Designed miniproteins, single chains, continued (2). Designs and how they scored, part 14

Each design is a single chain, and the fold is of that chain. pLDDT is the mean over its residues in the fold that is shown.

## One batch from the design tools (miniprotein)

Design m4459
Fold by ESMFold2-Fast:
Structure m4459 (fold): chain A 92 residues (1-92)
Amino acid sequence: SEIELIKPEDLRKYLGVTSAAVVESLARRYAEELSKKLNIKLEVRFGVSTPENPKIDDEVLKKTNATLVVVEFVDENGNIVDRRKFYLFDPE
């Protein structure tokens, strides 16, 4: 992955407490829905790209000073089943 994976607990260091809680809640809900649809167990992984430490070549990031959160939904064999991007323009 072009983006370095971080622990869920460390997400708040990049986004702040409120934005981290919202992203975690949405990711967890989506993982539960996707797990039910596919009848598989999913792990949620997070990666962050900030303007100060850009980790991914992305057109939105090139045009903005946004923080990008990448959420990867991974099966028990380590296969990425789905990937979601969250762009935060003022993460507080």
Scores: mean pLDDT 75

Design m4460
Fold by ESMFold2-Fast:
Structure m4460 (fold): chain A 65 residues (1-65)
Amino acid sequence: QKEGDIANYKKLADDAEKGRDELTKLAEQYRKDPSKKEIAERYEKGAQALKNVADNLKKKADELS
């Protein structure tokens, strides 16, 4: 089911983008506290990983379109 596969990849990409936004906000919050720099860096890396996942899922949806 091509339409179902496209919809599923788009949903997963949206979920990954929401996760990225949440981790980005947490990174910005922890960046304001110098004692939590390492935690902020971990959230920044997590946000970047989720961006890559979202981009790959969108590419798969586009390939099926």
Scores: mean pLDDT 82

Design m4461
Fold by ESMFold2-Fast:
Structure m4461 (fold): chain A 90 residues (1-90)
Amino acid sequence: SNYTYSSTGSGVDLSGKGAEKGAEYARKGSDKKKIPGSATGYGTPSGYTYAAAGAGEETKKGAEDMAKYSHKGGVETGGPSYGSAFAIPK
């Protein structure tokens, strides 16, 4: 089944590791070329936004891994769904 996953919070990503994990997941997804999907992560000193869209558990795990690097947890929405958008901090 296809699903979308997003995580946004007021956590602090001072190391940029959340964003790095997002980029890593997106790269790995492209290399496999089996399941269309993407992941995006943006961390700032005052917050983070991570989003992933695609099919299967890889998309969910990518978003969860990105959120792990925030100082404060956000709200995650996941499950068997399709066609969700993501948010990017300015």
Scores: mean pLDDT 44

Design m4462
Fold by ESMFold2-Fast:
Structure m4462 (fold): chain A 99 residues (1-99)
Amino acid sequence: MDLENAMKLFEESAEYIKQGDLSKGASLYAASGVLLAAASVEGVDEKDVLETRIKGLELLKEAILEAQKQGKISKKEADEEIKRIDKLIEQYKKKLKEL
């Protein structure tokens, strides 16, 4: 199922982010976005797509905080990425409420 495969890519992205490999993490996150876009085109419920996006982003946020705690990335990099993720989560939660 495409949503399950997208979630697996978020989980793999989180593992690379925790190790400080933000480039590999970003690539896997981009791949999850492609799968979620494909699911939308194939007629998967928009609510399920949005819930998967939110859950995946929350997982990446936790990974960034763990990477910063372990000294794998700087506080500045962590703060910038968390701010970006929080904005996306807020946007998706707002869309979900409007469905």
Scores: mean pLDDT 86

Design m4463
Fold by ESMFold2-Fast:
Structure m4463 (fold): chain A 64 residues (1-64)
Amino acid sequence: GDAGETTAAALAQRELGLSPAAARALGRLVNQGLNGDEAVRAALERGDISEAEARAFLEAQRKG
């Protein structure tokens, strides 16, 4: 089952307000063995996530 992939993608959307495209890219990276934080960094390098979304993630992670 895709429970782990679904959980990671849902967490990214709910916690960070990421777009569906960004969440899908993160889900694929998590499936490769990356954690949510590393997946966001890799997606940013690829351009699958915007700089605004990445900044919101880093600040939200520090605040809560």
Scores: mean pLDDT 65

Design m4464
Fold by ESMFold2-Fast:
Structure m4464 (fold): chain A 85 residues (1-85)
Amino acid sequence: SPSERELEVEIAAAMAEMGAAVVKKYTEDERARELAERVAELAAKAREDPSAIPELLRTARELTELDPEARPLLLAAERLAEAAA
């Protein structure tokens, strides 16, 4: 099984890819697009720096409040926060 840190990096990498895909979905909602871009940026940063995880979790939650279909990003961010705890 991978180490806790290795699992954390893998989840962050998956979130960066998912966040980038979600940005393409938001062509009409500027705020949702901004939040999705921020999720992708913070997920990429979290691969190197776990201190980005709390802001990533907050941003994913805010995006999910605007668009419930973004819930997989929130669930992934919650898994990252648990792994970093």
Scores: mean pLDDT 79

Design m4465
Fold by ESMFold2-Fast:
Structure m4465 (fold): chain A 70 residues (1-70)
Amino acid sequence: SALEEKLLELKAKGGTPLSEAGKQLVRDWLAEQGVPEEQRDKIVEELQRAKLSDAQVEELLALEREALAA
């Protein structure tokens, strides 16, 4: 999917680990989508292992919001 390709691209670039604010943004967005708390934590851990920055996470969330709006 487009999201999987974008995530792979962002992982390849590398970056600073997510800040606490970045982690909270991801958790809040996942909560809005109805994702269970246990799954939200796993997704945050995945993004942290990928060394995605706050800016890269915001790009992913923007892409997902566009997909939802379409």
Scores: mean pLDDT 70

Design m4466
Fold by ESMFold2-Fast:
Structure m4466 (fold): chain A 66 residues (1-66)
Amino acid sequence: MPDLSPLLEFSDEDFEQSMRRIALWLRSQGRLDAAEEVEKILEDFRKGKISKEEAVRRLQEILDRV
């Protein structure tokens, strides 16, 4: 399992770029449901609905399942 803790040290812009890349990778692997979950997390983060720590936690749960 990759350690996602370093993402907490990223700027908000770099964090958003990393999440977009993860979603695109999941789509390329045929994991459309997981990609949509990541895209929703990114959107909630951009709107200020969730913290970066909560976004990383949810992302980690998704990646643990795929």
Scores: mean pLDDT 80

Design m4467
Fold by ESMFold2-Fast:
Structure m4467 (fold): chain A 80 residues (1-80)
Amino acid sequence: GPPPPVVTSVSATSTSLTGSASSSTPITKLTWFDEQGNEVATAYNSSSLTATGLRPGQTYQILAESSSGLGASSPVTTTP
């Protein structure tokens, strides 16, 4: 079948994170998670997601979901 989504870019400020993903199948959900696995931001039917109101120096990951599977970023830390 088609490959799962791939997170293609991540950018960070002290209070925000933006992630983008690409997939051969439509991306149905994007979610930013904190280190404890809590959802801090979500978007449906989108290839990019910005989380705002975050704390400096905290680590997060973005997960991209589609009918072909799941793709995740490496951990990303907001700037101090």
Scores: mean pLDDT 86

Design m4468
Fold by ESMFold2-Fast:
Formats: C-alpha cells, structure tokens, sequence
Structure m4468 (fold): chain A 97 residues (1-97)
C-alpha cells in the first residue's frame, strides 16, 4: 500500500543518515548525503506508485549497509554515496513521468 511504502522510505532514509553520520564523512561526502536525503524527501512528495517508493527504500537500505561496511575507507564511501544518488535521481525522474 502507498502509506506503507512511504513509511518504509522514511525509515530507510533515517537509517541511511544514521549510517552516514557514524561513518565519519568529510564535508564533500556529507554534502552528497544531504543531497540524497533531499532526493528521498522529494520522491516522497511526487511518487504515487508504491513500487517506485519500495525501490527507493531498497536503494537507501543498501547504501546504509554499504556505508557501515566502508567505515574507515573514504574512497569507497564516496563511490557508495554517488551510486545511491544516481539511482535515487533516476527513480525520482520515473516518479515524475
């Protein structure tokens, strides 16, 4: 259901931000993490398809898991953040279509 999918995205975004905070990101990486959270918020605003919202939650959950594993590896953290941002951007574009 739509409300359940939205709740999952909110929970996933919270988990992603917690993982980002705990990873000890530099200023550039922190800016990317903020941009990702804003993309998630915008997706919640425009998306009416539960399938798109579920896919957004999957992207955020995967990014959180990967950031937790990348603690102490800033190059890997940057790659994870950029990949998550790219995937969320595509899903937001799909939601607007």
Amino acid sequence: ALEEAKARVREAASRFLKAADETGLNSEQSAIAVAISLLAAYGLYVATDPEILERMADVLEKAADELEKAKGNPEEATKILRQAGDELSRLVDEAEA
Scores: mean pLDDT 86

Design m4469
Fold by ESMFold2-Fast:
Structure m4469 (fold): chain A 80 residues (1-80)
Amino acid sequence: MKELLERVERALDLILRETPPERRPQVEQAGRDILETVKEVIDTEGVESARDLAKRMLRVLTRHLGLPEEVQRRVLELVE
């Protein structure tokens, strides 16, 4: 549980670092929504389902932001 949330937080920190300053408020809000959803899924379905959902949500976010493929790959690897 704690490990997955810490990995998602590290992935979001990487996204924030690679995001232009003008778009960071959007990433911060999306990050809060992702963390809340992942916590809910851990409690209702377990860590494996939550990890799969986190990967999907982070993939959508990084693609929406147009981040480089290397950054997208590193973000997804953080949540394994």
Scores: mean pLDDT 84

Design m4470
Fold by ESMFold2-Fast:
Structure m4470 (fold): chain A 69 residues (1-69)
Amino acid sequence: DRLVEEVAEKSGVSKETARKYIELFDAGYSQAEIAKRLGLSRKTVSRIRKVRLELEIEEGIELIVKGVG
């Protein structure tokens, strides 16, 4: 899926790692738990989170902007 691919590319992790991150996050795991489970540094998990949030914000802003005018 596009979200997994974009997160992987922008975070510098594999698509498999990005997919597992998204699955664990959606299951309600904390960033610290995800980092431990995936064997990632907290910096890497924070980068993945930031990229995902930026993509979700861009989609949300785009939808709002299209409705203005």
Scores: mean pLDDT 75

Design m4471
Fold by ESMFold2-Fast:
Structure m4471 (fold): chain A 120 residues (1-120)
Amino acid sequence: SKLEELLKQAQLEAQQIKEKLIELSITAKLEELDKVEELARQYFELLKKIIEELSEESAEKVKSLLEDFKAKFEELAKKTREAIENGDKEEARKEAIKMGELLSEFTQEVEDIVNEELSK
């Protein structure tokens, strides 16, 4: 189904973001953070397409999760950027790890909702 194809693509894109966040947590380089933010923008657009394929109830749940996730993820990205610019590599690595943990929690919640929809 279209929803299954979108979920598979979202899982692949989330994995790419996770891999770049791991690299960022090691290198603490602005270039890697810029790549993470670009991949996250693409991922958010894909999630909007998933929302369009869901029932109204499931769509509202995913929209709420996405808005909360986006706000928190952007806050952590800002903290990571500020830490890198200030030369605080340890703080940058810590915030990058938190971004990865936040992404993992979010992707699991979205996957659970989408799989419930697909089981109908």
Scores: mean pLDDT 90

Design m4472
Fold by ESMFold2-Fast:
Structure m4472 (fold): chain A 58 residues (1-58)
Amino acid sequence: GEYSKIAAEILRENPNISLEDFLKLMEERGLPKSVIEKLRKQAKNPMDALRLLIELDS
């Protein structure tokens, strides 16, 4: 989906980004707060958050 592509681009350009900064950028790009809160609770790092987002993004 669109948000998975945005997430992959952010991680490609910012390989050392923190999970908190990654989620903030995703929120600024329009990812719903409910999805962000799920990723914040379940993800261990930004790459894990991308994996979870791909599974949720249909």
Scores: mean pLDDT 81

Design m4473
Fold by ESMFold2-Fast:
Structure m4473 (fold): chain A 100 residues (1-100)
Amino acid sequence: AVRQLSPEQRVRSRLLTAAHGVLEYLKEHASEEDVEEFERLYRELLDARSVEEMLAVMERIIALLEKLAEEYPEHREEFEKMRALLREEIARARAVLAEA
């Protein structure tokens, strides 16, 4: 969106935006304990020094969403859609890194 952002900065922004959307959904539909577990991963994502470190955290977020889909069967479809979205953002990030 902004011409001043490097490809790496744009990837970082996209990954953070996608993860933040998941966090907002969890705050409305999940227990406080599950929200706190996700917030710890989101903080690790914010503290990541490279896109490669962010991708490692994103894989852990996907694993947490698999657990949550089993724990909240009424929200399973939404969690599976979020996992698909995050996998698409990870694939896009990896493609950008391969071109750099």
Scores: mean pLDDT 83

Design m4474
Fold by ESMFold2-Fast:
Structure m4474 (fold): chain A 70 residues (1-70)
Amino acid sequence: SPEEIAELKAKSDAYQAEADRLGAETDRLRQGYAEDPSLKPAYDAASQALRDARMKWATYQGKADELEAA
């Protein structure tokens, strides 16, 4: 339904915004890690969270696209 498509797009947009925020955080941690190796676990955790957010963004966008194609 149009309502389900709108909800899936809203979720996709929310995860894209989260991924943008996590991307900025991982970039800062990567810069910090380059000077302080003790930050590697925090960088690895943030990088995983970023990958998860991007996966959810893609999943909800894909579901919305599939319903629009039906």
Scores: mean pLDDT 86

Design m4475
Fold by ESMFold2-Fast:
Structure m4475 (fold): chain A 84 residues (1-84)
Amino acid sequence: MEKEEEERKREEEKRELEERIEELRERILKAHKELEEEKGDLKKVTLLTAASLHLAAAEFYLEMGDLEKAREELEIAEELLEEV
């Protein structure tokens, strides 16, 4: 039955996104701690702030059930964090 397969795929995608969000949240917190010690490079602070905003958007879309937008926002946040 198609409904059970679609629900299972959606649950797997939600778990994947939840795990990625948690990992990214931990990485952002660690980067903030490191920046406090360096007296804040403005460029790095800006990138971390942008990554945090996109992470918040990913969490919001995940809660709303928009997995596609949650993934897009999470990918942007991950890319921004890599530039820090």
Scores: mean pLDDT 79

Design m4476
Fold by ESMFold2-Fast:
Structure m4476 (fold): chain A 80 residues (1-80)
Amino acid sequence: SDELEVALVEMVKLLKDYKAGKITKEEFIERLREIASRLSADEVEVLKNAVRMMLKTLGFPEEVREEILKVLDEVLKEKA
């Protein structure tokens, strides 16, 4: 869907900005939840798989990757 495609593009930018220190962790989590909230549960699962790959590619440490993916899991539970 167009919404999922837009979310994927926004997510790449958001992750790069966070890695570069351009935004705070709190702002990052808030924006992440906002992006995911616009999607269906099935689309959030696709986003979560894409984010998992992006986090590894961008070199985020395992602890940070786990924390970010947990936020998406919380959004999925809220949509159930």
Scores: mean pLDDT 86

Design m4477
Fold by ESMFold2-Fast:
Structure m4477 (fold): chain A 64 residues (1-64)
Amino acid sequence: SITEKINEYLDELTEDRHKGSLDKYEDEAAEKASKLAQENPEKVTPEEALLYALELILEKKKKE
């Protein structure tokens, strides 16, 4: 389920990633996801942290 959502989000973002238009958002999202995982290591899996990062990128894209 979570892996399928990650793949769907990655597929949706593939074209923009190839254009480099998401590079600035990727760094910020990675930092926020890393912090979430560091603060909640027993509750947040690597897959959940990645999903959170992808959701942040999609939210920023929606606001453009």
Scores: mean pLDDT 72

Design m4478
Fold by ESMFold2-Fast:
Structure m4478 (fold): chain A 105 residues (1-105)
Amino acid sequence: MKKFSIREVTSPEARKAILEAVDEVLATEGADLTPEQRRQLRLFVRSLFPGALPEEERDKLFNGDKAALEFWSIFNAKYLLENKDLIDSLPPLERAVFERILELL
């Protein structure tokens, strides 16, 4: 599996690898999930990158502001790398997703 530098985390290749990691977790750990639970997990993963933003800047990310998305995706990837102990506080499915994403960074 190719590891991405923090600067590459918003590349199409890195985004594809992250989404494939989510789909792998859903296939192995999420086989019994309802469609709504799968949707909530995908929304959680999308929040991993903009989660530290003020509401107005988060809205800009959800509305496709590419510069804000790139900046905060890099910031959140760095934050996750520096704060791996946050994984221990997560529910099992979210934890599995975080661990799989960290393997790509």
Scores: mean pLDDT 63

Design m4479
Fold by ESMFold2-Fast:
Structure m4479 (fold): chain A 83 residues (1-83)
Amino acid sequence: DEDRELAEAERDAQARFQALQAQADQTRDELLKAIDELGKLDKKKADEFRQELEKALQLGVGTFRQKAQKLTEEAKSTIESLQ
């Protein structure tokens, strides 16, 4: 049953990795949408957020996700302050 336990552990690890990747991809897409909307109101601020995103992409998946989530919240707050 060690082969089965190994296969289940690998499947669980792969599922967790895929979930983290999907969450990172979703967070990146949400940030990009927020930056695009901000760019319609203030191109300079949108460009600043794009630079921060480029820096965040050089980080590991977990750190990227946390940084990108924070950037998305900040971008949305900036959009609200401009409306």
Scores: mean pLDDT 78

Design m4480
Fold by ESMFold2-Fast:
Structure m4480 (fold): chain A 65 residues (1-65)
Amino acid sequence: TAGRRAMLIHAVEELRRAGLISEEAAERIKAAIQAGDFDGALALAREEATPEAYAALERMARSVA
């Protein structure tokens, strides 16, 4: 849903501001979320974000599944 996308995009931006995801990684992860590719977004986060940021995004994705 649009609400789920907005929530996850907001979370990615907060993690970027905290320094846990780079700006370039945040843009790629947000693009995947915008496309509805949540599995791809989590794969990108695992690859390019800190373990802490990945864990936070994974928990949020599970809470709305």
Scores: mean pLDDT 79

Design m4481
Fold by ESMFold2-Fast:
Structure m4481 (fold): chain A 89 residues (1-89)
Amino acid sequence: AAEAEAAAQKAAEEEVYELAREIRENIETDPEKLLEALKRLAALLAERGLPSTEEDAVRLAEELQKGDKKKIREELEKELEEFERLKKE
């Protein structure tokens, strides 16, 4: 049980970092792929006890439609900082 739980936690952490990388790589090249990655990241962070992260994902999707790449990068860094904080606690 403990080993399976630890493995699941590490897999979730790896997925968060992979999604963050995918977002950074696609922010200027593929808006559709960027939107999917943002939604998946928000869902993973919400599982960690950040319910507001789902609303933030919707807001980021709207900003993406407006082409505000700077706002998307800013929110991504904020979400990653919160994830790192939860990971240490």
Scores: mean pLDDT 64

Design m4482
Fold by ESMFold2-Fast:
Structure m4482 (fold): chain A 62 residues (1-62)
Amino acid sequence: SEAMEEAGRLLGMSEEDVEGLIEILEAEGKDVVIQLLQTQGGLSREEAERAVELLERARRER
């Protein structure tokens, strides 16, 4: 999906890695993914929230 490609570009991740983040989002929820992106990915809160919006869109497009 376009959201999948945009998330990959924003995060510098492969499609498979982005799929892994969607699985974490489904299992653990939004706040866990935001914290992971900030702590491990070095993103700001605003960047992490934008990334999660793209992950949620990619999930809905499945």
Scores: mean pLDDT 82

Design m4483
Fold by ESMFold2-Fast:
Structure m4483 (fold): chain A 105 residues (1-105)
Amino acid sequence: MTLEELKEKLKELREKIVQIVRDGKAQGLSPDEIVRRVAEVIAEFLRDVEPKLTPEQRKVLRRFAFRVYQAVRDAAEQGLSVEEFEKRINEIYEEALKELEKVHK
């Protein structure tokens, strides 16, 4: 998988995660249900991309996933606004892109 393909897939994943949180809050879903839906799309993403990546890239994506889970849990449990959640996810995404560029050879 090329770095550009991976960046595009990460962007799509970020957009899906934000949409799940927005829709979940709008529908009055429980924090646990929102976290479960986010976990499903992250698991599908990792199943698709991990076999196509270097060990170093896989470590970056696992750190990304962990940080995303933490942000979703914090947003769900602490009542963060969707806007505050989007800011956190964008920061996590930008850090993942920087790490991926460092391990690209």
Scores: mean pLDDT 82

Design m4484
Fold by ESMFold2-Fast:
Structure m4484 (fold): chain A 74 residues (1-74)
Amino acid sequence: DKAIKELEEKAKNDPENSYFYYLQLTILYLKKNEPKKAAEVYEKFLKAAAEKNILLTEELYEKAEKFVKEKAPE
């Protein structure tokens, strides 16, 4: 819950990196077994990433997953 709120605040206050925070939120919601919320934030990721011409690569996903594991090691 706190990790989700932190990432939402970061996405709101740092539009340059909002795509990365939305990707982290997507992974976090999937880990919490909340696929509907994961889909909603994934759409936000896709929109933010498209504006910056960023593609979802394996490297980007792994980087985001690592950040999520650091915040929520469960």
Scores: mean pLDDT 79

Design m4485
Fold by ESMFold2-Fast:
Structure m4485 (fold): chain A 68 residues (1-68)
Amino acid sequence: MKFTVEKSFTVTTASGQQARVSITVVGEDEKENVDLVESIATNLQRTGAASPTPLLDQDIRIEGEPKP
């Protein structure tokens, strides 16, 4: 079974632009997928791609694959 984990958040760029970012991970282990999404979001702040911009309107959604 595959699990889809999506984490969404809003970032404000240095120019004042607001951008909505969505990270989607699909894999067989729900917890590993959640941990991976959280690591990616944390690394966006740490590496300066969204730093020092705080993550706003954080949302996380987890879905298992429906059986056909």
Scores: mean pLDDT 67

Design m4486
Fold by ESMFold2-Fast:
Structure m4486 (fold): chain A 82 residues (1-82)
Amino acid sequence: SKEVELLREISNLLTEINKAIQNGDLEKAIENVRKVFELAKKLPKELRDIVFSALERIADLYNNPKLKEEVEKLRKEFEKQE
């Protein structure tokens, strides 16, 4: 399924985001957050909401204000589009 392939790709990117944060590479973490949002645009709303919740949990876990700001910004930009 196309959705299963997208979720697998997103899961791999979420792992890379965690790894980048652990390594102090905030630029790479933010780049991969943006990639997750681009893939999530292709998902139905229910699956997309699960992905956004996962990004919010990662941002909260590391309590990084720049990461939280980027996730919130991208979510709001997405909500302005159908």
Scores: mean pLDDT 81

Design m4487
Fold by ESMFold2-Fast:
Structure m4487 (fold): chain A 70 residues (1-70)
Amino acid sequence: GVQNEALLKGLVVALRNLDFKEADQYFQQLKATNDPAVLQEARTELEKLSKVLPDPAKSKAEEYLQELDA
């Protein structure tokens, strides 16, 4: 829905800006939905970011991917 799309967009923008406090907040809200479709969209976007962003944003995206696979 619109709310989950806004959270995912917020996560992407925060990671690109190296605002890890804001990124953590958006990521925790996405994770708290406990919706398999929402979590799969988050995985897909984080995987794309991990391939294109430089460190330290790349490492942070990889941390979130590991947390989703736990």
Scores: mean pLDDT 84

Design m4488
Fold by ESMFold2-Fast:
Structure m4488 (fold): chain A 101 residues (1-101)
Amino acid sequence: SARELALQGGELAARGGTLAAKEGTGEALHEGIAGALRGAGAVFLAEHGDTPEGALQAGLDAEAGGDLARHGGRLAGSEEGERLGEQGRRLGAEARRLGSA
């Protein structure tokens, strides 16, 4: 379940970050790219990892990527990017909580 939450959170963070980057400039573009890359990294770790440590790291990356996508989306004026980023952040945080227990 932690890996599944991290996978979903990473996917949402990557989508939100991509929207922030497409619609934003300056800080919004930078945060969007960073969020998308961290979200994609979380997806990779969740798909290819088989350890509890890997699941925890995927959750951390999804949470961080989602927060970056949320912030970038807000700066870009992308309501969808901000929403997807927040959803990714929350799923990543729950994955982290489960992976650290």
Scores: mean pLDDT 88

Design m4489
Fold by ESMFold2-Fast:
Structure m4489 (fold): chain A 71 residues (1-71)
Amino acid sequence: SNEEAGARLARAAAMATQEQAAAIAAEIERLTGVKVPADGQDTGTACHILCSDGKLTVAQARAILAAAGLA
């Protein structure tokens, strides 16, 4: 589900390095046009909200995790 995908992406972002969090934030902006903070926990919270709102799909969340090296 989008909610589960968002929760997974949020957990990964919260544990990410600053560089990984920046990569996640940049990919979200590219896919959705929404700017998100690149600082782990706040990045994760924004990801979860976007997935819950249906603005990120399960496939997009999976691709973002893989691109950041967190899949």
Scores: mean pLDDT 75

Design m4490
Fold by ESMFold2-Fast:
Structure m4490 (fold): chain A 68 residues (1-68)
Amino acid sequence: DDDVRRAVQLLLDAGYVTPEQGKKLFEQAVRDGLSAAQLFEMVAKQYEKQGKLDAARFARQLAEDSRA
């Protein structure tokens, strides 16, 4: 919810997702009951599969930061 909304905003601010992609990620995370850390882990795995290694590293770092 609010933490997930902030998580999506961080990805938007980094330029790794479009506003439309961010909206879909938020809807998916709310539907599946994901935490911010789980959302970042899911996104990192998707970026790794797409060969977007810089975006994947960024998302993994955010996942670790979210577990504090």
Scores: mean pLDDT 80

Design m4491
Fold by ESMFold2-Fast:
Structure m4491 (fold): chain A 59 residues (1-59)
Amino acid sequence: MSLEDRVLRLLVEAGFFPTAEEVRALAAFLAGKDEATLRAVVAEMRRQRLSVAEWLARQ
């Protein structure tokens, strides 16, 4: 399973509707990070009510 597939699954499970571009961008930013970090980022985006694009723009 690719990092993009893993990121997509976590985003969908958290109630997001990401575009393919958003999934690729987030996966590239989180390259080399573990599952716990991926989950923490998705939880932070959800808590702050940010889209994937909005969260990435604030990094």
Scores: mean pLDDT 81

Design m4492
Fold by ESMFold2-Fast:
Structure m4492 (fold): chain A 66 residues (1-66)
Amino acid sequence: SSSQETIKLLEQELKELRPVVQEYERVKELYAEGKVSKQTLDEKRQQVQERSARLQQKLLEHQAKI
């Protein structure tokens, strides 16, 4: 795969990560106020971790190529 294609994919992952992080922060506040369950908080936490891991994986793949 080309470096240009990889960079575009990384930019897209970052754009998609931002709203997921923002939603997680919102859910953290709601949890602190007792308005959502710990399960909901944990689910949003996992979504952030999964998206971040995907971005990190793509970055590592790019770094490992010559």
Scores: mean pLDDT 79

Design m4493
Fold by ESMFold2-Fast:
Structure m4493 (fold): chain A 69 residues (1-69)
Amino acid sequence: MLTKTISLKDLAKAVGTSEEEVIELLKAWEEEGLIEVEVEGNKAKITGKNKAGDALAEHLEKLAEEAKK
């Protein structure tokens, strides 16, 4: 299991949307069984439930890091 903690603000900036819309997207992927999502203030803790979910968590972390700088 791969777990990543990602800034909702940075991820929203990377995607070009709101933090609320990012949370809705994360919940949709959780309902599909890809990831487990835990929202902690301005951050989301994303845990992959399978290899596809692990790849998704890693991809989201990279998007947020690129938006940071």
Scores: mean pLDDT 81

Design m4494
Fold by ESMFold2-Fast:
Structure m4494 (fold): chain A 94 residues (1-94)
Amino acid sequence: METRIEPPVQHPDGTVTVRAVVRLDPEVREAQILLRDKTTGLTKSEVVGARPEATVEMSFQAAPGQTVTIELLVHDLDTGEVRLGGTATFRLLP
């Protein structure tokens, strides 16, 4: 499994968009991909079937200069295994 949490895009209206890209192992037929803001507990999830690459995007409101920690989890729905895909911490622009 290969994962990437892309740097957040901060919009002028205070909206922040975070995007994660997951490449599942060929053996995984169905997975739930979860993006979570560890500070607020806000979660975005998507169930994906067999594909070479899946993208999950989450948008939320954040204060200027706020630090956000994003966690990526991948849940294999066939096996019940939950794997940490990654964690990334970003400081937003003031």
Scores: mean pLDDT 78

